Designed miniproteins, single chains, continued (4). Designs and how they scored, part 98

Each design is a single chain, and the fold is of that chain. pLDDT is the mean over its residues in the fold that is shown.

## One batch from the design tools (miniprotein)

Design m15609
Fold by ESMFold2-Fast:
Structure m15609 (fold): chain A 77 residues (1-77)
Amino acid sequence: APLSEAEFEDEVNLSLVLMFVAIARLLLRRGDLEGAREAVAKARELLASTDFANPALRERAEAAIAEVEAEVREAEA
């Protein structure tokens, strides 16, 4: 069955969060710690301003951000 409007919006919002997570990882690989922090901050802001109809997709977004935040902290150490 096709996605409902709410499911479509959730998937778009998850995809945007994951895009910022991916950008943060690319910036870490370049040694751009400041850029990586900015990308993580944008992902966090998007998550904070977004209502997910499906809480499982919010949990996936939160987990992805937490993983890259840990990678940033490790790179700072």
Scores: mean pLDDT 86

Design m15610
Fold by ESMFold2-Fast:
Structure m15610 (fold): chain A 62 residues (1-62)
Amino acid sequence: SFEELAKLIEKDLEILKEELEEERLKELEKKFEEAKEKKDLKKLLEISTELGIEKIKIAVGL
């Protein structure tokens, strides 16, 4: 559901906040707030995908 995906994104942002570059974190947080205001499920899926990629980059040292 929208609410479940939004909660997962919140948790991912909290976990990644110290590992992400400040500008990138702000970009993702802004996108997330806009997606929540508009209830845009497609945008939440895009943000979730971007966070997944950021996790992989951190894990492999990119």
Scores: mean pLDDT 83

Design m15611
Fold by ESMFold2-Fast:
Structure m15611 (fold): chain A 55 residues (1-55)
Amino acid sequence: DEVDRLLAELWELAKDDPEKLQEVFDVRAEVLRLLAEGRHEEALALAREALERLR
């Protein structure tokens, strides 16, 4: 799943940075809420946006 892949990449980028970890935790929660609502495309877009922001 592309969303799972993006969330894993977010975690890898942030895992050694407490400030970024907090942001990734918040993004993950939002993505999971969107997925629970069936809003998969929006969840994907949010995860991608967060990945670009954390680079």
Scores: mean pLDDT 81

Design m15612
Fold by ESMFold2-Fast:
Structure m15612 (fold): chain A 57 residues (1-57)
Amino acid sequence: SHVEVVIEKTADGKYRAVVKASPDATEADLQRAALRAMGAQNEANQAAAKEAAEAAE
């Protein structure tokens, strides 16, 4: 099975994580990917917020 997390930039300049899974991915694989996606989305948005704050100064 293949499961990956992809970060996409939204129209608002925020980031969201999308889980892409093969048809044979288990529920457990999807749950692990969801936790990973949450972490990646949070990190991307924190980095973007810091960059925006630095650019404003």
Scores: mean pLDDT 77

Design m15613
Fold by ESMFold2-Fast:
Structure m15613 (fold): chain A 57 residues (1-57)
Amino acid sequence: STEEAARRALEAVRSSDDPAARAVALAELGKAVGKEIKVDPSTITKEEAVALAEEAY
């Protein structure tokens, strides 16, 4: 379901220590909530990624 997909993506952003994995999780979260989230994994911090994910969720 869309809600389960969004929850899984949010958890992936929160738990991932790899910036590239966090960027992928953010993109998947955006798709699940009907929003496009584009990030450069080389420029985002974990705190920024989590904040973006929580705002989009």
Scores: mean pLDDT 78

Design m15614
Fold by ESMFold2-Fast:
Structure m15614 (fold): chain A 74 residues (1-74)
Amino acid sequence: MLSEAEIAALRAEFARYDTDGDGVLSFEEFAAYLRSLGVPDEKIAGLFGLLDGDGDGVIDFDEYLAWREHLRNS
């Protein structure tokens, strides 16, 4: 499990990429972040689809936390 301090840090990071302040990340905001890390566009689309579990076209903070916890355990 992520600690409260790790969750707070990830919430601050999420807020920095949430440029319109709506509490979710659009595909464009998420893709811009991953492109800055050198992730190819083909892989970004697939990863977004895996994280967007309800298919609404955005990633909420809980989906982002679940992904970050998965990366830690992988």
Scores: mean pLDDT 73

Design m15615
Fold by ESMFold2-Fast:
Structure m15615 (fold): chain A 84 residues (1-84)
Amino acid sequence: MEAHKEEILADFKTLADAAEKIGDPELAEEILKKGEELAEKGAPREEVRKELNRFIGRILRAIGDQIDAELAARRALEALLAKL
């Protein structure tokens, strides 16, 4: 039981660290809170895996959105430079 709780917390910390690295501290906090919740109730492995996959999907979508935002900003700056 203890080892399983530690594994849940470690996995969710890994995801939270990834969320912070991409500049989303709110998502990181949400991930840590869910990890603590699942660890506290001793959630079954299937539920833990489902939530991990859900957050992985959210982080991957956020990375895609960040790339799109960076490209949009770059295009706006290039348009401004062409006008100068």
Scores: mean pLDDT 81

Design m15616
Fold by ESMFold2-Fast:
Structure m15616 (fold): chain A 86 residues (1-86)
Amino acid sequence: DLDAIQKRNEEIKRAKELGDLMETTMDNIVRLSELIRNNGPEEEIQRELEKAKESLEEVRKRTKTPVDEQSVKEMEESLKRNERER
């Protein structure tokens, strides 16, 4: 069944792309946390915050499973915590 094989391949590709995007989003959140803790320039903090929010929004658009939704919620909580610390 070619349609089933194509669908599976697309699902695998999407899962890999989502994983890569989640890693990038987590890295952005970590960098933001470090900038806030080191009292970095407000402009740089704002840019990294916007970048993290954009990456998280893209992750949110690509999530289809409860496990991925839970990961998004954890990233959202980390971002909210960073915003409170600034």
Scores: mean pLDDT 79

Design m15617
Fold by ESMFold2-Fast:
Structure m15617 (fold): chain A 74 residues (1-74)
Amino acid sequence: AEKLLEEGKELFEKGELEKAKELYEKALEIEKSPEILDNLAKVLKAMGEEEEAKEYYIEAGIMALKEAVENVFK
């Protein structure tokens, strides 16, 4: 999943938005993480899909907050 994230980021930087989205979606199928969700939201925003981007940003934030809370109580 991390490799797909890295490749997706590279494609996003090159302006290959559709390919970047596909790699991020593949990464999401393997594992769900705040980082994958955040990067998928960024590519969707760049494509003009603002409503979908908002949903993924919110989900990423909730997951990150849960992880932070769990880490405090270890």
Scores: mean pLDDT 79

Design m15618
Fold by ESMFold2-Fast:
Structure m15618 (fold): chain A 55 residues (1-55)
Amino acid sequence: SELARRIMEGAKEGYKKATEEAEKTLSPEEAAKIAAERQKMLDSLTKAAEKKIAE
């Protein structure tokens, strides 16, 4: 459970950093769209991770 938690946290951080780096190369409009999608995806991943880690 702890290992699964660390793996999921690492995956979320990797995804977050990757999308933030991509945003730096985009127009403000595209960056805003991706930022909103990133927030939605991170929330979804958190819920999915909690479900998978739970018994």
Scores: mean pLDDT 74

Design m15619
Fold by ESMFold2-Fast:
Structure m15619 (fold): chain A 95 residues (1-95)
Amino acid sequence: SEEEVERLLEGIKQSLADMKEEYARLKQALADGNGKEAAIEMVRLLASLVDIEVGLRQLKRLNAPEEVIEEAEKLYEEGRSILDEAVADMRAWKA
């Protein structure tokens, strides 16, 4: 249904917004020397990215319009980029 597709896409958008906030908190934790809090934010980033991936898979199973799938795929790639930056920041901090 259109309502299910809209709900899933909004969920993906919210999960990406959560990742942006989680990454900001991760960067702040690293700046403060708080490796434990940074590790907690890494776990939250992973969980939020999984939520985006699950939402994208459900949109594909529902045969959502191509434009909606393309938007969701772009949001997923943005989430992956945030996670990659977070991993790089964690590695640089521990070095």
Scores: mean pLDDT 92

Design m15620
Fold by ESMFold2-Fast:
Structure m15620 (fold): chain A 71 residues (1-71)
Amino acid sequence: SDEEIIDEVVKTLSELAARVLGISREEAERLIRDATEMLLQGFSIEEIRKRYPAVGAFLGVIEQMVDDLKA
């Protein structure tokens, strides 16, 4: 379940994140995966933003996708 949620979020956002942040697709995939994993582990958006500042702009959409995929 959690692994399927992570895979879907990574698949959906990684290309856009790579373009917006000006980083490689591989780095974007790692950042989106790590942020999504932390959210699923119960970390707050604020804590994830502090740990991964680069992904901050995507945290709102990640949270929405995770909530939608859990429902």
Scores: mean pLDDT 84

Design m15621
Fold by ESMFold2-Fast:
Structure m15621 (fold): chain A 55 residues (1-55)
Amino acid sequence: STKKRLEEQIKRLQENRKLLEEWKAKATDPRTQALLQKAIENNDEQIKALEERLE
């Protein structure tokens, strides 16, 4: 079902977010930290959009 696929996609994005946060915490280069922060923000926007579709 569409709902199950959306829930699975949200779960994968949440797992990716955790990995991005871990990588950002380990990064020493400010450029890399900024790129990872942008990736986290994009990931969060995708999660929000999918959650809104689940309504």
Scores: mean pLDDT 86

Design m15622
Fold by ESMFold2-Fast:
Parts: structure tokens; C-alpha cells; sequence
Structure m15622 (fold): chain A 83 residues (1-83)
């Protein structure tokens, strides 16, 4: 059984950036390189996918960090289990 966590977030402001951290209790986390898109108004939309190892996953913590002075919005958080 494989668990995939996908998070999409937006940071609004010139020079804004996004950082994603995923932590899991009971499983090893493999975070894919986040993909960030720069908008014409200086906003950034970022997406990160984390794969969790087969194990007794009890808790998952997702942290999204923006640059100082940027307005941060979490647009979606999706948790998918594959057999």
C-alpha cells in the first residue's frame, strides 16, 4: 500500500517563493521536487507531491512556507491511497 500526498499553494507578491515540507509518523517520506509557476503579477503557484513508504502511517504533517510579506494561500491538499 502506497500513500501519496499532493499539496498546491499560492504566494502573492513580487519575488514570492514557496517551500514544502511533509512529515509522517510511522512511514518514510519521499518528497518530489516542487514545481513552481511564476505569474505575470509576481505571484507563485507551487505544487509538491510526497510518497510515503508502506507502513503504519499514523499521522501526516504538511507545512507550506512563503517568503516574508507574501500572502500565502493553500489551494488544495489531497491524500491518495494506492493498493
Amino acid sequence: MKVTVKVTARADGPGASLRFTVEAEGAEVKLSKPVARLGEDGNVIGEATAELSDGPVEKVKVTVEGTPDAKLTIESLEIKREE
Scores: mean pLDDT 69

Design m15623
Fold by ESMFold2-Fast:
Structure m15623 (fold): chain A 84 residues (1-84)
Amino acid sequence: SMEEKERLLAEAERLREQAAEFRKQGEDLINQAGEYTKKAREDPENRAEYVAQRRELLQQALETARKYSEAERRAKELEDEAEK
């Protein structure tokens, strides 16, 4: 039905917006991790601490990347369902 199609597409759009937010969060985390790479270079006495902080941020970025992929996959499934 047309109403069912509209509902599926609206839910897919919501998931696409959520995916865009996860992408932005991941980019912000990668940028923060990059700052710690610079700090490790400029302050070698504290390198181990900066490397640890960088690894934590990159792990968080990996988690947001997984959430992004899941949201995009779910959105595509709903879009494909709407075409039936």
Scores: mean pLDDT 89

Design m15624
Fold by ESMFold2-Fast:
Structure m15624 (fold): chain A 59 residues (1-59)
Amino acid sequence: MKEKADELDEKGKQYESEGNYVEAAKFYGQAAILYRQAGDDEKAEEAINKATELSLKAG
């Protein structure tokens, strides 16, 4: 599960760099769920904070 979370986190970064904040927030949110399931609370918090921040930017 952690490898899938890392993959989703990288997709979030890719969409963020493209200015697609809606898609970036979705991928970061999914990564946060998988990181939490893997027991990586620190990475989950980082990912959910990114998702929240980018959702606010998207409007």
Scores: mean pLDDT 83

Design m15625
Fold by ESMFold2-Fast:
Structure m15625 (fold): chain A 55 residues (1-55)
Amino acid sequence: MDEEKLAEEVGKLMVEGKTEEARALLEAYGKETGDEDKANELAQKALEVANKLLK
């Protein structure tokens, strides 16, 4: 899954209240890339997506 689609998926999980599943996806992404900064950037993008969905 590309980073943009993954951010949308995590954002949707956050809006649905599935916070543990959202965290698991972020942790898996960080482990796959070996870069914690990339995982943090993805988390910020996901929060922006969630905020847009919530208005």
Scores: mean pLDDT 77

Design m15626
Fold by ESMFold2-Fast:
Structure m15626 (fold): chain A 51 residues (1-51)
Amino acid sequence: MTLLDQQALQELDKKVKEITGLPIRDLTEEQKKKVKETLSESDQERLDEFS
């Protein structure tokens, strides 16, 4: 991972924790689908890349 990818992951993980109370790594597929409803299109794509 590049440093920029790590920073993007940290920001997305923060948003996911605000929505679900869980980090990206601990999300089930069902929880990922639900959180995507709240995220922007760019954040949804990033979540798919990091999942």
Scores: mean pLDDT 75

Design m15627
Fold by ESMFold2-Fast:
Structure m15627 (fold): chain A 64 residues (1-64)
Amino acid sequence: SMAQREAANAGLVRSVTALLRGEISPEEARERAIEALTAAGYSPEEAERLAQRAVDSALTTLSL
């Protein structure tokens, strides 16, 4: 549902924001993002792909 996708996006944003603020490690951000995505009904494979992509984007920003 759209509500589940919105909840998943909110979880991803929270994880990435915490990573960008130096509050959690990339590993912790990935784990939290996977948890939010799977709770919203994404498959484990899709959750891992989306979480890794989000974390990689954040790390690219931090390396600038």
Scores: mean pLDDT 82

Design m15629
Fold by ESMFold2-Fast:
Structure m15629 (fold): chain A 70 residues (1-70)
Amino acid sequence: MSDEELLAEVERLVAEAERARAAGDLRRALELYGRAIEKLAEVTSLSPAEKAARMDALAARMVALQEQLA
């Protein structure tokens, strides 16, 4: 998969996670954010700083959902 395809998949997964969260399906939202991080980890064309920033943003969303589930 190309980096463009990986980034498009990340955006799709994040959009699905946001819709699942809005619908109250917090477990599905958490799974989708996790998949987005997995795809983002496969991207090789981003600078280390940009990749870290994007991963940190997704991780923060997962933490917020985990707090709601606790």
Scores: mean pLDDT 82

Design m15630
Fold by ESMFold2-Fast:
Structure m15630 (fold): chain A 107 residues (1-107)
Amino acid sequence: MEEALARGRDLLTEGAQALESGDYERAVKLFEEAYELLKDVDPGLAAVAYTLLSRAYLKMGDYEKAVEYAEQALKLAEQVRDEMPSIYEEAKKLLDEARKKVEEAKA
């Protein structure tokens, strides 16, 4: 548990750096690996991993996947909403942003 939590956090940090540098494919792989490590040990950090996956797909122009990951992040964030409301609010805002991008792409 502690090993998976520490590695998951390191992967989220490395993925965020890849996202900021524009290496979206690397960011996606790192966030997916972080999610797999965190999903059974920390639902809040697992929600953060899916929130970051949604952001990566938004930057890549894959708005449908961005919506999918934001919806999954919101479901996970619901489990920790009372303890960590900021994760829930971030996932909710991201879902709204991703849905708007899907509608813009249809026009």
Scores: mean pLDDT 86

Design m15631
Fold by ESMFold2-Fast:
Structure m15631 (fold): chain A 82 residues (1-82)
Amino acid sequence: VDERLVRALETLEAALEALRRGNVVAAQYGLKDAIELLEDIDPEIAKKLEEALELLRNPSQRDEAIKLVEEALEKLKKLLEE
């Protein structure tokens, strides 16, 4: 098991929980950390998280950002199953 994938999973789960609780600042830090962990492993997931991070700049787009983080988390879980 890749330790960076496990760390990214834990980081994304924490970021998603923070986002659902309205703590956007904590979620932004978590997304940045996850992007750094994933950029060399799975650039597609990293790009999806970068899109979510950009959406979080606009309050009206937070639900869309949450959806992208959920999709990234499901893709990351699938990678850990292989």
Scores: mean pLDDT 83

Design m15632
Fold by ESMFold2-Fast:
Structure m15632 (fold): chain A 66 residues (1-66)
Amino acid sequence: GPRAEARALLREALEALRAGDVARALELIQKAAPHIDPAAYEATVAALRAGDLVTAEAGLHDLLRA
């Protein structure tokens, strides 16, 4: 279902981020956006755009634990 698909996209985004592919991570998070917490989505996207990869990775982990 949509929640399971969002979780798969978030896991792939985390792997992309760990590989240094910020553009791919952002694309995958944006695809998951309709099915995740809006505040956590906005915070994670803002961190990625600012180059704050530590905060972005923490945000992805929090979304995956939800």
Scores: mean pLDDT 83

Design m15633
Fold by ESMFold2-Fast:
Structure m15633 (fold): chain A 63 residues (1-63)
Amino acid sequence: GELEKVLKEYGKILGIDPKKVKELIKELLEEGKSIEEIAEELSKKFGLDIGVAKYLVELYKKE
């Protein structure tokens, strides 16, 4: 899907593990966290821009 293509691109550029990103989004969604809260955690853990992190969470929810 689109999320997997985007994560592969950012993984190459930023040295981020796509599996760890997807797993963290899954865990935080299961905990009932908002898109904003999940994006903040992704930004903190992986050094992602907050806007990019929000976009990744939105793509995950569409799939």
Scores: mean pLDDT 80

Design m15635
Fold by ESMFold2-Fast:
Structure m15635 (fold): chain A 65 residues (1-65)
Amino acid sequence: GLARLERRRALFEEVARRLGISPEELERRLVQAYLDGLDVSPFVEALRAGDLEAAVAEAERILAA
């Protein structure tokens, strides 16, 4: 439902904040990583699970590649 989408959006924004970038920049870089052939599935699953620490770790891994 809407509340679940809002919670995932809030989690995505918190991941971006912890990485020191905007949510728009995080989205742009994750899309680029996907187009470059990197596996972004662990990040998506962490967001779906509501796991902030896993989402941050997976985003850091993707952005460092």
Scores: mean pLDDT 83

Design m15636
Fold by ESMFold2-Fast:
Structure m15636 (fold): chain A 56 residues (1-56)
Amino acid sequence: SYAELGKKYGLSQSQVRSAATLVQSMSDEVAVQYLMRELGLSREQAEELIAELKEL
């Protein structure tokens, strides 16, 4: 769920929902860069979050 992912990565549920939308419309590389820059995630955390969002 978005709420559980938010808790895991220190993000709000709305931020996770926005990230899910971005993953659908962007390449994985661009999505990783966005998550690192805008949400302060490490590359490893960004890649992990993208993988988890694709399973939802």
Scores: mean pLDDT 81

Design m15637
Fold by ESMFold2-Fast:
Structure m15637 (fold): chain A 55 residues (1-55)
Amino acid sequence: DKINEEVSKLAIELREKLKNDPKKLEEIGKKANELGQTGNAEELKKFLKEVLENE
């Protein structure tokens, strides 16, 4: 599943980049969890990619 693989990779990269910023990681995690609950993998991927690009 291509989209789920990309979401997983983006989530891993974000956790590594934000390892020393637990508050920001928690905020991103809350938003990602909300998007995951809607079942919108495309929107979740877009959100994670935008956050990663702004790091």
Scores: mean pLDDT 76

Design m15638
Fold by ESMFold2-Fast:
Structure m15638 (fold): chain A 61 residues (1-61)
Amino acid sequence: MITTEELIDAVEEFHKLPKEEQDKVRAELAAVLRKHGGVANKELFNEIYEVLKKRIEEAKK
């Protein structure tokens, strides 16, 4: 279970990424939101966090 602090930190790191990487993340987040029908639940927040963390780590390479 992610905390709101962990999610906020991930969003801040996301905004530090180059625009090209941010665009890739936005596309993946849009797909996750569509999958969940826009319903805010723990599964949605966990998937958002996982996408952000994965892309941030990939961008550091």
Scores: mean pLDDT 75

Design m15639
Fold by ESMFold2-Fast:
Structure m15639 (fold): chain A 73 residues (1-73)
Amino acid sequence: MLERELLAGALGLDTDGDGTVSYAAFAAWAQRTFGLSDAAIRALFGRADTDGDGVLSHAELRAATADLPPPFT
């Protein structure tokens, strides 16, 4: 599922272990993995970056994946 792939991939981008993922790392990963456009990546990052600091914390990533609608039958 996209939410699990997003969280797992983004956690793998936190190479510093500081609990944050930069926009540049996220954008490169999302474009490579999902083929997302620049506009789509910016929109997705902006929705997840709720405190507006330009990085995604583990808490923000978890909140963003929890906010994704569940698939209905």
Scores: mean pLDDT 61

Design m15640
Fold by ESMFold2-Fast:
Structure m15640 (fold): chain A 72 residues (1-72)
Amino acid sequence: GALSGEEAREKAEEYARKAKEAVEKGDLETAQKYVDLAEDYAVQALASGDEENGRKGAEYAREAAEILKKAK
């Protein structure tokens, strides 16, 4: 079943954090996988119709993606 906006946002935050930790360890391949997961959950949060959780999920995913982009 579909996740709620809050559940999807929490998953986006979790994977964004894991992506940042992977970047700090120099594991850019693992970091990309976590960024992709954070972006997927952010899209689910936005699709839920919960504008607040959708916005927060998108912010977490964008921050993680930017950190990875700067590390490459």
Scores: mean pLDDT 86

Design m15641
Fold by ESMFold2-Fast:
Structure m15641 (fold): chain A 99 residues (1-99)
Amino acid sequence: MEEEIEELIEKAREKLEEARKALEEGDFEKALRYAREAVRLARKLADLGALEEAIEILEEAIEILEEAAKKAKDPELKFELEVELSLARMELSIVKLEK
């Protein structure tokens, strides 16, 4: 359990770093993909009882998605970013209730 939690935290942080890099490069589609993966990893962390770590990852993913949604000019991509942002915010609320 603890070893699995540490590996998931590492993977989630790597995904967040890739998402931030994509955001800096203006690749909002790539930022969406990596942020989405970080949200999934945060859910796995929450399921394993790593609630505080899951909250931190979700909050950072939300920040990336908010910035990408504001900067993205393609309407379809902007909509996908807003949908993922809404889902990530919902997940954060659920995890906070589990804490």
Scores: mean pLDDT 86

Design m15642
Fold by ESMFold2-Fast:
Structure m15642 (fold): chain A 58 residues (1-58)
Amino acid sequence: SREEAAKRAKEKIVELYKYYGYVPNDEAMEIYRELMKAGYSPEEITEIFLEAKKEAKK
């Protein structure tokens, strides 16, 4: 579902920040495409990335 795609994306982004300290471009592009396929807009995708980054820094 759309909600499952967002949850998986956030979990993946958090893991990438914890491992690398950033999201590698190749991984970011793959996550972006998956979220677009799930029906998210560029603005919504940007917000998902920002929320996940904030979560990773807790």
Scores: mean pLDDT 86

Design m15643
Fold by ESMFold2-Fast:
Structure m15643 (fold): chain A 102 residues (1-102)
Amino acid sequence: ATSLLLFARYYYSKGDYERAIELLNEALKIVTGKEKANILAFLGNVYYKQGKYDEAIKYYEEALKLDPTSASIYENLAKVYEKKGDFDKAEEYRKKAEEIRS
């Protein structure tokens, strides 16, 4: 998993989102628990960078099912809803992130 994640981060940093997604999907086959949540959140980040906001939301929500204590995923959900113009949901997710940090 670690080598797949390193290569996925490299391609993501270069803007090669399709290769990043391929590597992340391979990593998902061999991970569980919080590591799987981290990879799902990373897929959400990649889709967000592509402007695919509905796909980003789907992956962030799946990540939260595995790790409901991740303030950073709630913050990312807030950002994507803001980009979609859903300011009420964006504020709701920001509040959830703040509650977790408190």
Scores: mean pLDDT 86

Design m15644
Fold by ESMFold2-Fast:
Structure m15644 (fold): chain A 97 residues (1-97)
Amino acid sequence: EREELFERIRRVLGPETAELIKKALDTLEKVMPFVAHMAYLELKEALERVERGEATPEEILQLFIDIVETALAMAELFGYDPEKIETLKKVLEELKK
């Protein structure tokens, strides 16, 4: 199910970025499963656009960063699991490099 998506992300953004996205999605699934599902759908649509030549790999990365930043702000506002929040912060810092 998610394996095909991550193989496609790996081909477009590279293996290191793909692993960071996987870690963020796995963490979001535990804290905010609805947001994780929406992120999965958004990434799938963005990948299809890049594969058609209608978008750039950088646009996918920025889209995912925006999703994680929004999710992190909401998780902090609502006082969700601090360990998962810290994991998302670290992944976000790595993605912004």
Scores: mean pLDDT 81

Design m15645
Fold by ESMFold2-Fast:
Structure m15645 (fold): chain A 88 residues (1-88)
Amino acid sequence: MKQEMEEYAQQLIRDLNSVVEAWTAALLAKDPSLKDVVDKILELTAQTNAQIAAATAKSSSLEEFKQEAGKILQQFGQEVAALLKEAE
């Protein structure tokens, strides 16, 4: 049970980092002036990774973890959208 949550969390973190790295690299290639925004997105990604790890430690079931991780990822998406809007 705990191992399944840890495996799921590690996969989510890998997927999140992979998507963010590819996307931010594409943003910088298109517009180098976005470097400060990209740096903030990367910092936010590190904070989100820590929150996912903390949720794994505090969750009693895989279902509870998935629900909590979903909320964390939703908040991440909203914060990233806000950073991009400020850069426009």
Scores: mean pLDDT 83

Design m15646
Fold by ESMFold2-Fast:
Structure m15646 (fold): chain A 96 residues (1-96)
Amino acid sequence: PEPPTADELVDAARLRYMAGDLEGARALLEQALALDPDNAVARWELLLLEDPSAVSPELAAAAKEQINALVEERKKLSEEERRERVRRARALAEAL
């Protein structure tokens, strides 16, 4: 299978978090940071799980910029491409 991207691992972590699996979410966020240590969303979400008081305004701003860029990118995707991204994120969340 094609190796996951850091953004796909972040999406998978969010699915685990929504399911109440905080440890699974943390592990996926740590994998995302291993692939992309500068991923602001992964750093922000990991800190929110472990120590919310450690979140700097700069990190929160960088994460919001990345989220806005991803939202704009997703608006340009076809319905099939969006479904494929969701499918990959679910598969990654289930694999842990």
Scores: mean pLDDT 78

